# Designed miniproteins, single chains, continued (2), part 22

Each design is a single chain, and the fold is of that chain. pLDDT is the mean over its residues in the fold that is shown.

## One batch from the design tools (miniprotein)

Design m4742
Fold by ESMFold2-Fast:
Structure m4742 (fold): chain A 97 residues (1-97)
Amino acid sequence: EEEKAKKAADALGYAIAASRVFEKLGHTELAEEARKVAAESAQIMAKINRFKAGELLKEASKKGYELADELVKQPDAISRAEELLEKARKIVNELKK
């Protein structure tokens, strides 16, 4: 259970990072897809561990923004953001089972 909550938090962080990179680089549609995955990750995390959800959400958001700030400066930022979005989707799909 705690392991699943941590996976959901990781997915949230990846999705936030991807959405922010896409947003900063003008990829509005991909940014919206990433925000949707972030919302699903947050909902799953809250359902798995409601009592720790607030703390995990704050930590995941901070890590996601920090990662986005690092990635945006790189020439492969879009490809890396796409990889993060796919990692987040995979985790969300696994947790829905």
Scores: mean pLDDT 84

Design m4743
Fold by ESMFold2-Fast:
Structure m4743 (fold): chain A 100 residues (1-100)
Amino acid sequence: MTIEELMIEAAKLLLEKIDSNPDGVLTEEDILEVFGEVYKKATTPEQIQALNDLYTELLRAIARSPDGKITKEEFLEVIERFAKKYNMPETIEKIRELAK
């Protein structure tokens, strides 16, 4: 599994949480649950570091939120910044398609 494939998998699971939540938002508990599953698929130090970076950015977004929740659009903004940092422009496009 590549870093891109791990990021797409994490984004899919997080989008599923947003879609299943009655208010359409992502919580810290949702992030913890999803990353608990995605970390099991990481096999290299580089994959673990990329997951750590994404996890940290998502938790920072939660911490900046007045109610401790982020919207689907705020989530996509975090993913876009992350994808740019890792030079993965095709990954953001795939994730935006999943978010429709």
Scores: mean pLDDT 82

Design m4744
Fold by ESMFold2-Fast:
Structure m4744 (fold): chain A 73 residues (1-73)
Amino acid sequence: SEELEELRRGLEEQLARLLELAQTLSPAQQQQLLDTVRRDRAEAQTSDYPPEVRALVQEGLDRLIAELEQLLA
C-alpha cells in the first residue's frame, strides 16, 4: 500500500539521520544509544501492530543495531 511505502521511506530517512548523529557521539554515548535501540527492538516484538508494519519496524531497528555495533567495533 502507499501508506506502507511512506512508512518504509520515513523509517529509512530516520535511520540515516540517526546514524549521522550517532557518528558525532562519544563511544559511551553510542553505547547508550545502542542500549536504547535494543530496548525499542524488544518492545517492537510485543507490539499489536499489523504484521507488515511490525516487520518494517523490526527490520529498521535491526539495521540500526547492526550499524551502531559496527561503529563500536
Scores: mean pLDDT 82

Design m4745
Fold by ESMFold2-Fast:
Structure m4745 (fold): chain A 65 residues (1-65)
Amino acid sequence: MKLTEKEQKLLDYLAEKYGISREEVLERIERGEFIKHPDSDEEFASLESLMKHKSKNGELQKLLE
């Protein structure tokens, strides 16, 4: 799957925070699992939903600039 630069950065960030590989993060998403924010109790149905979240993810928003 050809990912955008921002999606690649987001996957690498999540993989590092979860302590797993980027491939494992992708497999979880492909299985329909919600994406848990590493520093909060918030869950997102897709990478796009997580990228659009602006109110509580200051560090994540800076990463996606």
Scores: mean pLDDT 68

Design m4746
Fold by ESMFold2-Fast:
Structure m4746 (fold): chain A 71 residues (1-71)
Amino acid sequence: MTAQQARDIFIQSLLEKSSPEAAKAIEEAVEENKDLPPHQQLQRAVTAGIEAGMSDEVILAAQEEVEKAIG
C-alpha cells in the first residue's frame, strides 16, 4: 500500500465517523495541505478535526481501517 492510499483510507474513515462540523474542518485542512507529504496531510487533518470536536474514538477507528486494508 502506498502512503497516499493509507492517507486516503484514514481520512475517509475520519469523514465517515465525524460530525458534519469536524468533517468539514478535515476536508478544508486536506485541501489546504494537499501539496504536503501524506504524513503531514494526516497530521493537519487530525488537528483540524480535534479542534472541531472530533473524538479520540474516531481517530482509533481510522487507524483500524488502515490496518485492515494492509492485512
Scores: mean pLDDT 81

Design m4747
Fold by ESMFold2-Fast:
Structure m4747 (fold): chain A 111 residues (1-111)
Amino acid sequence: SEFEKVLKEEIKKLLETIKNTPIPSEPYTPTDDEIEKLKDAVVKIDEGIKLKDSKKVKEGIKELIKLLKEHPELKPFFVENILPVLAKLLKENGFDEEAEEIEKLQEELSK
């Protein structure tokens, strides 16, 4: 759908923004490798959606959850900018269970 295409473009722009955005150095700053792993997890989810591969989507979500718990300084950015767009994209592509996992993560991290 046209809306799905626009949403995928928006995720790509957000990933590009993450790549080019300076990360605060205090109290702990993730390494470039750790940031690349977070981006790779989101890319894996997007590719899984495109391929209609539920296993790939679930693996990407699991990686994303693990990395965000290890890097709490990135939580506000993901809660505000990434997770809502990702949950909506998953739900609109029939990955309702996976969308609920992202929505629960967003609620947990928004506390």
Scores: mean pLDDT 69

Design m4748
Fold by ESMFold2-Fast:
Structure m4748 (fold): chain A 92 residues (1-92)
Amino acid sequence: MKEEKIEKLEEAIRLVEEALEVLKKPNDPERKERAIKLLEEARRLVEEVGDEEGAKKLEELIELIKQNASPEEIEKAIEEAIEILRESIEKL
């Protein structure tokens, strides 16, 4: 197994999960900006390991948040991103 790549993908998953938690805060006016920063950091880690599918999914998720997509659409996209990243770990 490629331990460094696994660590980066696991950290990316943690950042995506943290972004979901931030978006669920009802009284945080900056939650969208904070979530985007977390997801941009996750995308950077995913790109460093060469996971093109994961990076593209995170880009789509960031765009949905910027476009004020529904909470349901954003949550589904987050779940899909986590699943893709977990699959990438399994294939390493």
Scores: mean pLDDT 83

Design m4749
Fold by ESMFold2-Fast:
Structure m4749 (fold): chain A 102 residues (1-102)
Amino acid sequence: MKEEVAEAIIEALEAGVAAEEAAERAREIFLEKGRPLYARMAADIARNAVAKLEAGEITLEEAKRNVRRSIAALDDTEAWLAAEIARRGLTPEQRARLLAKL
């Protein structure tokens, strides 16, 4: 699952697609798996990778490594956010607002 998302972003980077197209590819895979938080975070990872590559801040190989590492690290952040939502006893509206900020 995570490997599929990382590969989709890497293929987008190699194809030279725009940041939003790379973000959309990453988002779609996690949304199909019922993981909207992962989808949002993966989209941000894709946008950041394209932005840094376009700015010449990193090489394509560095971008590929960064994408693989960032996607692999998603478990800790999602677990933290799920615990935070539960701890605060958020209403459906408050939960939606919190997720909208991500």
Scores: mean pLDDT 75

Design m4750
Fold by ESMFold2-Fast:
Structure m4750 (fold): chain A 66 residues (1-66)
Amino acid sequence: GPRVVVTNTGDRPMMDFENGPLPPGSTFSLPASEATVTVRPDGDVIVSNPERTILGAAADVEVSLV
């Protein structure tokens, strides 16, 4: 099925990751049916599903649907 793919395009790790920080240039994916992407007014992006929550700066995050 379709997936949400998230890439850290910044020069710093993404924070508050349940499985450890996501370093620069890394990619992860979640099933699209379970994924929620929220852009906050402060410029942070939260990507979550029922099992995990991932936080990064919006300027440093690329999100695509595949």
Scores: mean pLDDT 75

Design m4751
Fold by ESMFold2-Fast:
Structure m4751 (fold): chain A 99 residues (1-99)
Amino acid sequence: MSKEELDREVEESLATMLISVSKIAVKNGKYQQVIEDNTKIINNESMSDLIKAAAYVGLGLAYAKLGEYDKAEQAFQEAIKIGSKDIQELAKRNLEKLK
């Protein structure tokens, strides 16, 4: 949405927060909630690629815990394609853990 550096930093913070929320929900066994919430974000045409990349990380984390490794791999690969450098590094690290 925003084009200013401050607006980008706000989006980066929101993306980081979404990943943190997904990690906490996954730790609490709420895998289906993480899948539903992040799928809704990905399907929202108004969401930026950065926010969608964070949602793909959340999907990958939930699918990995469910043993759905092919779906987890696809989700992390999408996060790598459209995410910031930090999200790409996080997704790559999690992708490597699936092997």
Scores: mean pLDDT 84

Design m4752
Fold by ESMFold2-Fast:
Structure m4752 (fold): chain A 84 residues (1-84)
Amino acid sequence: SDRNGIWQALKPVFEEAKKAVEYAKKGEIEKAKEYLKKAEKLGQQVIDDLQKHGGSPETIQYLENLIGKAIKEAKEALEKAEAE
């Protein structure tokens, strides 16, 4: 139950981050920025909700690393697109 709830909350984070990468690769910089912002906001909400509901430190760190990796990939794609 809880595991399925966490996955449903994470799915939008990764989908928005993926859209940021896709728009960055297309040179659609403003759309890429909007989707990156959405991914960052949704990712922070997932971590905040877990902290409020007593999520284990190991689970929180694991999810922070997963979310952080997806956000970093989107940021790097955007930086590369802006440099072209």
Scores: mean pLDDT 83

Design m4753
Fold by ESMFold2-Fast:
Structure m4753 (fold): chain A 87 residues (1-87)
Amino acid sequence: SALDLVAQAVDALLRKEPQERINELLRQLEDEGREEAARAVRELKELLERSKREPATVQGVPGWRVEPGFLDRVSDLVRRAVRAARR
């Protein structure tokens, strides 16, 4: 389903899977006519790519550099993608 594609794309983005996999999932959403869902996932991809992960010098110390309001923007984009996929 389109919801499963959105869930897979979000999971792939958070796990930093290869770009080819993310692009395949986006194309599948567009092929199903879920253009708004694909757009929201693409915006989420760009937002996450702007986040820098600090190098892990000690186990458990790797962190994300997150701008203020980042989590709110992630939440909004995920909600937009899910809403579009449910149509």
Scores: mean pLDDT 69

Design m4754
Fold by ESMFold2-Fast:
Structure m4754 (fold): chain A 79 residues (1-79)
Amino acid sequence: SERAEVEEALAQFERLADRMVELARQQGRDDLARRIEDLRRSTVARVRALLAAGDYAGARQVLEEAARELERLWEEFLA
């Protein structure tokens, strides 16, 4: 179902974000870790609200935007 696909994508996003937080903290990048945690928290809240409203297209868009921001933060970490 579309709901299950979005929920799996959200779970994958959360797992990736949590791993990046761990890596950022290990490298003393607490600033970056907090930014990733804030992105994860806001993304979960927005996606859950959209899922409750039956807006699967909106939920997918939020996840795609969050994934791009997470990639940007990861590039900043590697620089």
Scores: mean pLDDT 89

Design m4755
Fold by ESMFold2-Fast:
Structure m4755 (fold): chain A 80 residues (1-80)
Amino acid sequence: VLSREQLEAFAEALAERMRGKSREEQRRLAALGYGELAARAGREELAERLRALAEDPSATLAEIEAAIREAGELLYELIS
């Protein structure tokens, strides 16, 4: 499980990795980052879905952004 402080630190590290990237690359990196958090929280199925979506060149930005929002809400509930 992740503490709130660890989650915040991870979000900051992810933001740094996204600097200088295109909008599409930033969203795909965010999906991969949330997938890593989901795996660490024991949510392997969610992690797999996020990785598959991030690696799918046909996935729309709207689909990726929706998945990121859902993952964030779910992971926040696990920490709260």
Scores: mean pLDDT 75

Design m4756
Fold by ESMFold2-Fast:
Structure m4756 (fold): chain A 77 residues (1-77)
Amino acid sequence: SSKVEEAQKELGKAVAEAIELYEKLLAEGVPREEAARRAIEFLKQKVEEILKKYGEEDEEIVLNAKLALHEVEQYAK
């Protein structure tokens, strides 16, 4: 559905912004573990906003949100 497609697009943007934040913090001399924590915290807030907007009960959107969090956690290892 277009709702799932729009949610996936916003999740993709949130992932990109979280990765950009992580890289920026590393460039500024923030320790990797702290940079990862802040980037993941940022993404969790964005995910909460997206789930409220598109539907917390939509299994496909919820799965995509979990995958988005996993992607940033793997990138920040």
Scores: mean pLDDT 87

Design m4757
Fold by ESMFold2-Fast:
Structure m4757 (fold): chain A 67 residues (1-67)
Amino acid sequence: SMEEEEKRLLKMLDGVEAKYDAGEITLEQARAAAELFLGIAKSLNLTEVQKKAEDLLARVDADEAAR
């Protein structure tokens, strides 16, 4: 179901955020992942995935601006 697909995508995006926060992936990798999930969320109208991807992208953009 779309609900189970959204739950799976949210879990994957949580994993990306956790790796970024742990310094295991670069800012550029985190941005690419956030943009990919945002595109998927918009195409499938998955509101929770979209919000989470946008929140991560905003954090990444703020971190880059602080460089």
Scores: mean pLDDT 87

Design m4758
Fold by ESMFold2-Fast:
Structure m4758 (fold): chain A 89 residues (1-89)
Amino acid sequence: GKVTFTLNADGTLTATFEGLPPGTYRVSVFDDDGVQVGSATIPEGATSATISGLPAQGEYTVVVVDVDTGTILGKATIPAGGSATIELP
């Protein structure tokens, strides 16, 4: 499966999920200082989530976690106004 992230100029981050196994996931967003600036818990069966309140500045690191196991499934860096994709096992 994969998660595609798009950082919008309005300070929102859109995450789109494709081919994920059933389960609950968390997306956490970190700034360039490693401070968490946003998160969303994705319930089973959701295909997208939006995280609001992010300044459209610098680079963000996004981390996808399996909530049931606490396992980090992947991470990516998103440039300002850019996008990133995390391939999941």
Scores: mean pLDDT 78

Design m4759
Fold by ESMFold2-Fast:
Structure m4759 (fold): chain A 88 residues (1-88)
Amino acid sequence: SMEEEIEKLEKKVEELEKKFKENKEDVEKLEEIIEELGRLEEEVQRLLDEAIKKGDRELARKAARLGMYIGALLVLGIVHVLVLKKEL
């Protein structure tokens, strides 16, 4: 179900947050985590679009919230990497 797919994506995001915390000064690992978060954002966008097409307002809201959360993590992660690389 789409709800189970959202739950699986939430767990993957939690795993990536843990990996970020464990590798906070490792630029190469952080860039890998950012790429994976980007892939999860694309999957969430697909689920959001499907929920909207089916008229499932509650699943659409859950997907949109998860997408916003991943988007915030992506911005923070990218900024953090740029600071570590002295590119900001």
Scores: mean pLDDT 87

Design m4760
Fold by ESMFold2-Fast:
Structure m4760 (fold): chain A 55 residues (1-55)
Amino acid sequence: SPEEALRRAALHGIEIAAMEGKEDLANELYKQAVDELGIPEDEAREALERGRKRR
């Protein structure tokens, strides 16, 4: 569904930003995903942590 595609894209964006060391961007994307897209905090946090571990 379009909603599932948007959620996957948002989580991927968080992970890539964190992986690239763009912490301010990663945190902004995390906030948008949770507050605007309704993505569960745990899922968004896991994406952030995955990116940081791959840095």
Scores: mean pLDDT 85

Design m4761
Fold by ESMFold2-Fast:
Structure m4761 (fold): chain A 82 residues (1-82)
Amino acid sequence: SPEERLKKVVEALRKFIEALINGDEEGAKQALDEILSLLTDPEVKERVRKLAEEAIKAYKEGNYEEFTKLVQEIYDLLKEAV
């Protein structure tokens, strides 16, 4: 169901954020792959991938304001895509 899919993508997004906070770059990439596997639209997959790469970069640079904004944009996109 769309509700179950949204729950799964939100859980994967949470894993992505937790991995970055813990300095686990491999875990963050695995969580991103899980998010992408739950999407069907190639255009949405590409946008999520780009936003996630920008979020990783922002977090590594200590730009937590930009990181929070990018995570919100990913969440909004995922909510509309499922």
Scores: mean pLDDT 86

Design m4762
Fold by ESMFold2-Fast:
Structure m4762 (fold): chain A 61 residues (1-61)
Amino acid sequence: MPSLEEQLEALIATLPPEMQAAARRLLEGLRKSAAENPRVSEETVLRAALQMVERELALLR
């Protein structure tokens, strides 16, 4: 199976370019949150980002 990072990139890549930008901004927000909480692993952040991007995709419809 692809890594969490690859799954995130693949999911974002299925979007139109304008929506890809919005999804990447959401990812940046999660990375900032992880930087403020170093006890949370990068893998945990990527997993949360996957779920959040999927939810945002549903909301953007």
Scores: mean pLDDT 70

Design m4763
Fold by ESMFold2-Fast:
Structure m4763 (fold): chain A 68 residues (1-68)
Amino acid sequence: VTDEQLRALAEKLDVPYELFAGLSPEERLRELIYYLPTVPVDELAALLGISKEEVERIREELKKNPPP
């Protein structure tokens, strides 16, 4: 995920960019997927620059261990 994509997502979700800036790349990816539960897998994969399988795996992990 690029800084440009991350800022665009932060604006769309109405959250401060700094909320994501303090996280590791892996943690940022999980947070973004968590905040976009209604976005189709295909669109989210394209937006984040990852595979559809990776999005599905992270969503499955988030169902088991949701963020606090």
Scores: mean pLDDT 69

Design m4764
Fold by ESMFold2-Fast:
Structure m4764 (fold): chain A 60 residues (1-60)
Amino acid sequence: KKEIEVTNAEVAARINEAGVDAAELASRFISPEQAQKDIDNARKGAEGARETAEKLRKEL
């Protein structure tokens, strides 16, 4: 049961990490103000998702 939760959290963390790269690439094509917000939000999401994955792995 918990193995599926850990796997899902790991996948979510990787998707959020890829989202940071996507936001950095998109920053070339949008306003500097919007780019900074998008990158900051993506980094926050990636950090939170990684923390969740690590916490669930410890509970396994």
Scores: mean pLDDT 79

Design m4765
Fold by ESMFold2-Fast:
Structure m4765 (fold): chain A 55 residues (1-55)
Amino acid sequence: SLKEKRKELAQELIEKIRSVPPEDQFKVAKEFVEKNKEKLDEAGFHLYVLDPAEW
């Protein structure tokens, strides 16, 4: 379901961010969004919601 896809993508991003030092977290988040843009759009994430500055 859409809700399940959103939860899975959010969890993947959180796990990747938590696995790296703070100085690399923004880069990792940016790369995740870039590589998963189509999946994030399909899951109903808007581009502005994926901005790390909003989190």
Scores: mean pLDDT 69

Design m4766
Fold by ESMFold2-Fast:
Structure m4766 (fold): chain A 66 residues (1-66)
Amino acid sequence: MTGESLRHAIRAARAGDSDGAIDSLEGAKRLDPSVSSGVDQAIDAVRAGDYDSGISLAESVLKTVE
């Protein structure tokens, strides 16, 4: 579940869909609160328009839950 939400967020960010990426990242936090710190960093990067950092941060979180 959490890994699926993170993968959806990464795909949305790669497509330039900031709203979809943020929604999926927020979903990951609700499913697994232990990832909140890493996910918040990814959300902040996406909101700042730094999609490359947002993707890298989300991928790092994904590796911890797979």
Scores: mean pLDDT 83

Design m4767
Fold by ESMFold2-Fast:
Structure m4767 (fold): chain A 74 residues (1-74)
Amino acid sequence: SATAREALETLRRLRAEGFSDSAVLLEGLLKLPPAVQTQLTKVAAENNLKSGGDVEKASRATLEELEARLEAAA
């Protein structure tokens, strides 16, 4: 989808600009259409439960899973 491609391009741009923090990359995605925000919230909730409240581990896992879903949808 065009939305998935836009989200992936946003991640590539932020990384090219030197942003490597998972929370900052996820924050960049929150500026995209509601469909992406909804998927981000769902994946974040699932990974927070699996990580026992470890925010760094949850953020990294959320970003990895979201990118995989976006790549499949692009």
Scores: mean pLDDT 69

Design m4768
Fold by ESMFold2-Fast:
Formats: structure tokens, sequence, C-alpha cells
Structure m4768 (fold): chain A 97 residues (1-97)
């Protein structure tokens, strides 16, 4: 994925989170995402997550509307970060090449 594609994917996920279209539970290095939006919004969220997975910085496991995102970064870098802050960290790491 290009930096521009990653930035767009992050904005889609942040908007979905802010609008209550996804519910996110953070446990350690893992975000458990439940998609609450319609079918079109579900597809946009899944596509955005797959773009982020192409960076090699996350692993995505999809089970219908339940999505497990594992952050493939050191625990000390992600510890205490919110979902939005973890998305910002992915953008930062991709820009570092």
Amino acid sequence: ATVEEVEEAVEILKKAYEEGKIFVKIEGNTAYITVLGNEKEEEEVKKALKILEETGLIEVKIDGRNIKVTFLLPEEEVKGLSFKERLDLIVKKVKEK
C-alpha cells in the first residue's frame, strides 16, 4: 500500500469509530472490532483494514462483522495507546519506510 492509501484507510476507520459505526475493544496488542454500520460501511471498514494489513504492521482476521486486528509492533510502542493513536502510529511507521 502507498502512504496515501494508508492515510485514506486510517481516515475511513477514524470516521467509522467517531460515528459509532464500529465498536472497538483493546486488549494488549489486539483490537477487537465489531462493525455496527450497514453492508456498504462494513465493506469500507474491511477494505481499509486490508490496506493497513498490506503494510505488514497489523494482522487482520475477519469473522463476519467481528474483526481481530493484531498490531505487529513492540508492546512498549502500543501500550496505553487508544485505537485512534494506534492508527496514527501506523501512518508514522509507513512514512518512515
Scores: mean pLDDT 86

Design m4769
Fold by ESMFold2-Fast:
Structure m4769 (fold): chain A 89 residues (1-89)
Amino acid sequence: MRIELSPETEARLAALRAELAAAQAAGDEERALEALVEAFRLLGAEEAAEHLRRTWEAYQAGRLELAREHNERALRLLEERLRELAAAA
């Protein structure tokens, strides 16, 4: 299972992966979220990126059930997009 992306998109995703790893190591949840949202957008998963951001906002507001719903939807939409990209390659 390999997703074929442009070299420019692959380079940006690699940079975002490094940003995510550094943010997670530092415990910087906001920076980690921004890296993930941008990565989802680069993969064409705009709706998944929006639900990921809403997950964070719901957690910050203490709305744990709403956060769970948005997170599950974000993951489902991302998985669907990754399957589409893999099938197109």
Scores: mean pLDDT 80

Design m4770
Fold by ESMFold2-Fast:
Structure m4770 (fold): chain A 105 residues (1-105)
Amino acid sequence: KARAIVFDPDLEVFFDPFTASDLKELSEDFIDRLHDSLLEFAKQIKDLPDGTILTSFDPELKLHLVGQRVTIRGRDYLVVGYAENEDKAKTEMETTVSTLKSLFS
């Protein structure tokens, strides 16, 4: 299932996609590996210009990652969508960016 995560300017999780149900059903090793992959991808996005979309594929997780840096009220947020399909990952990222902008507009 497609999800998105949001990191704050300090690379701390601002919004986590995992529900309590997901945490019970997914292995801790899988969750830790996914968080590590998402964090490393977010570090790559942090140095890119605003509006630049970066795409990547994690072969161990078999997930497509699509991410963007967005600046809201002088704060940078790093939004990463992920899914087994690149189009779904991009949709999750774009939807999350729109939601984030709406919350702070």
Scores: mean pLDDT 76

Design m4771
Fold by ESMFold2-Fast:
Structure m4771 (fold): chain A 85 residues (1-85)
Amino acid sequence: GIDELLNKAKTLLNELKLNPNNENLASEALSVLNELYLTAKENKNDDAIQEAIKLAKELLNVLKEGKLPDELIDLAETLISSLEK
């Protein structure tokens, strides 16, 4: 459910902040946030969409600070743009 996806996204983001060069954690966080976005849109849950936007923007900052590949940064920016539409 949405609450489980939100909790997982927050947990992965916190783990990534402790391990900022971990590409696997970054990819998993992006995947979970994308699933959260799709699920929140399907359920018309505006509060969950707003939380997903907040978490995606926080993830983007962590990716940039960790100097992770531009491909992951581009995916995060694309996700944020999709969430804000």
Scores: mean pLDDT 82

Design m4772
Fold by ESMFold2-Fast:
Structure m4772 (fold): chain A 71 residues (1-71)
Amino acid sequence: LDSNVLGLAGMLDNYGYTDLSQQLRDAVASGDLQKAIDVIEEAIKKAEEDGESQSFIDTLRQLLDDVRAAQ
């Protein structure tokens, strides 16, 4: 899970969501799963507002489900 979340942080950074990428890395480093969920939800909202591809949004939603299942 941590590896997948860090992979998403790298993807967010590549798409220009640098602040969200850093917040997600900080959440993983602190073990704060609720913070990770909050950041991923914000990333989904911004990606939808920015008109990002459906595949990108689906990747964010899949990881959100994975993190929620880990709680």
Scores: mean pLDDT 82

Design m4773
Fold by ESMFold2-Fast:
Structure m4773 (fold): chain A 91 residues (1-91)
Amino acid sequence: SEFDREVDLGVAILALSVLLVTIKNNPDADDKELAEAVKRITDWVLENLGDDKEGLREAIELLKDISKAAQNKPEVKKAADEGIKRLEEAL
């Protein structure tokens, strides 16, 4: 349903936004654990929002922001960059 899709999009955007804030504000946050969270959210977006082109675009923009914020977190940057590619291929 449209409501379920909007809820799913909201959850995904919130999760990516929380990761972005954590990456920017917590230098002690574990690179590998954050990268695994990025991968899990990317997988969930593809599984639940793969047909939602607007939702995919919003997730891509947040992953781009995460990639830019991950200057000292190479695994996070790699996970975000791979996630961007996967979501762009679904567009």
Scores: mean pLDDT 85

Design m4774
Fold by ESMFold2-Fast:
Structure m4774 (fold): chain A 109 residues (1-109)
Amino acid sequence: MKSDEELREEIEALKPDLLDPNARSRLEGLAFILSVREPEPSEKVKEEIKKLDREIANMAKEEVEPEEIEEYAHEKILKLDDPHVIFAILASATLSIAVINALRKRKEE
């Protein structure tokens, strides 16, 4: 098992490649592990997570292209260092993209 410092270094190395699904999946897993190991997020961090979740949920409601949600998540993650926020935005983006794809598949049937 990698140290917390090694996990943070790998996250930083993966941030530029976040539009690659494999890099995104790896970064999400690393952020999850770090978020579990880190102390509970502060109330300010929890409020920021709620705000980001709301923004991504609104994009999903507007049925934007999945690529637009991926780009939004990538731009935000490049500026974020807190593993709780990074994991939350990736999880919300992944879920929203899955919902959009499921709805599109139903329209094609």
Scores: mean pLDDT 75

Design m4775
Fold by ESMFold2-Fast:
Structure m4775 (fold): chain A 67 residues (1-67)
Amino acid sequence: SAVPLLVSLLKHPSRDVRRNAALALGQIGGDEAFKALDEVESKTTDINLINDIGVAVLKAAVNKVVP
């Protein structure tokens, strides 16, 4: 599974890497990925990362509910 690697990338010093990791987790979707995003969001005070996770979850909800 790519989820553990992507979770580690959410802690990367590069903002671009963190943003792409959050989006990738959202794209993967499912229980494991959403659980990982929720866990990281609950443990971080980085507003940019919180926003990126929010966008990833919103995109995942739209893409996984319908075509």
Scores: mean pLDDT 73

Design m4776
Fold by ESMFold2-Fast:
Structure m4776 (fold): chain A 63 residues (1-63)
Amino acid sequence: SLSAEEVRARMRELAKKAGLTDEQFDALLAEHVARAQAGEPSHPLFLKIAAEVGRAIHEADAA
């Protein structure tokens, strides 16, 4: 299993490929945490990036 840090690193790489800066990704991650603590739904862009990371992990495990 991957650590939370390894998952975060993969999400950051995908965000950069999508044209986001490190600062923009950090802001998006902070918003996700704040929304989760408030019981609000996650930002759609964050969910999209997380889903792409999940797919990449499954593809790597199949190789």
Scores: mean pLDDT 73

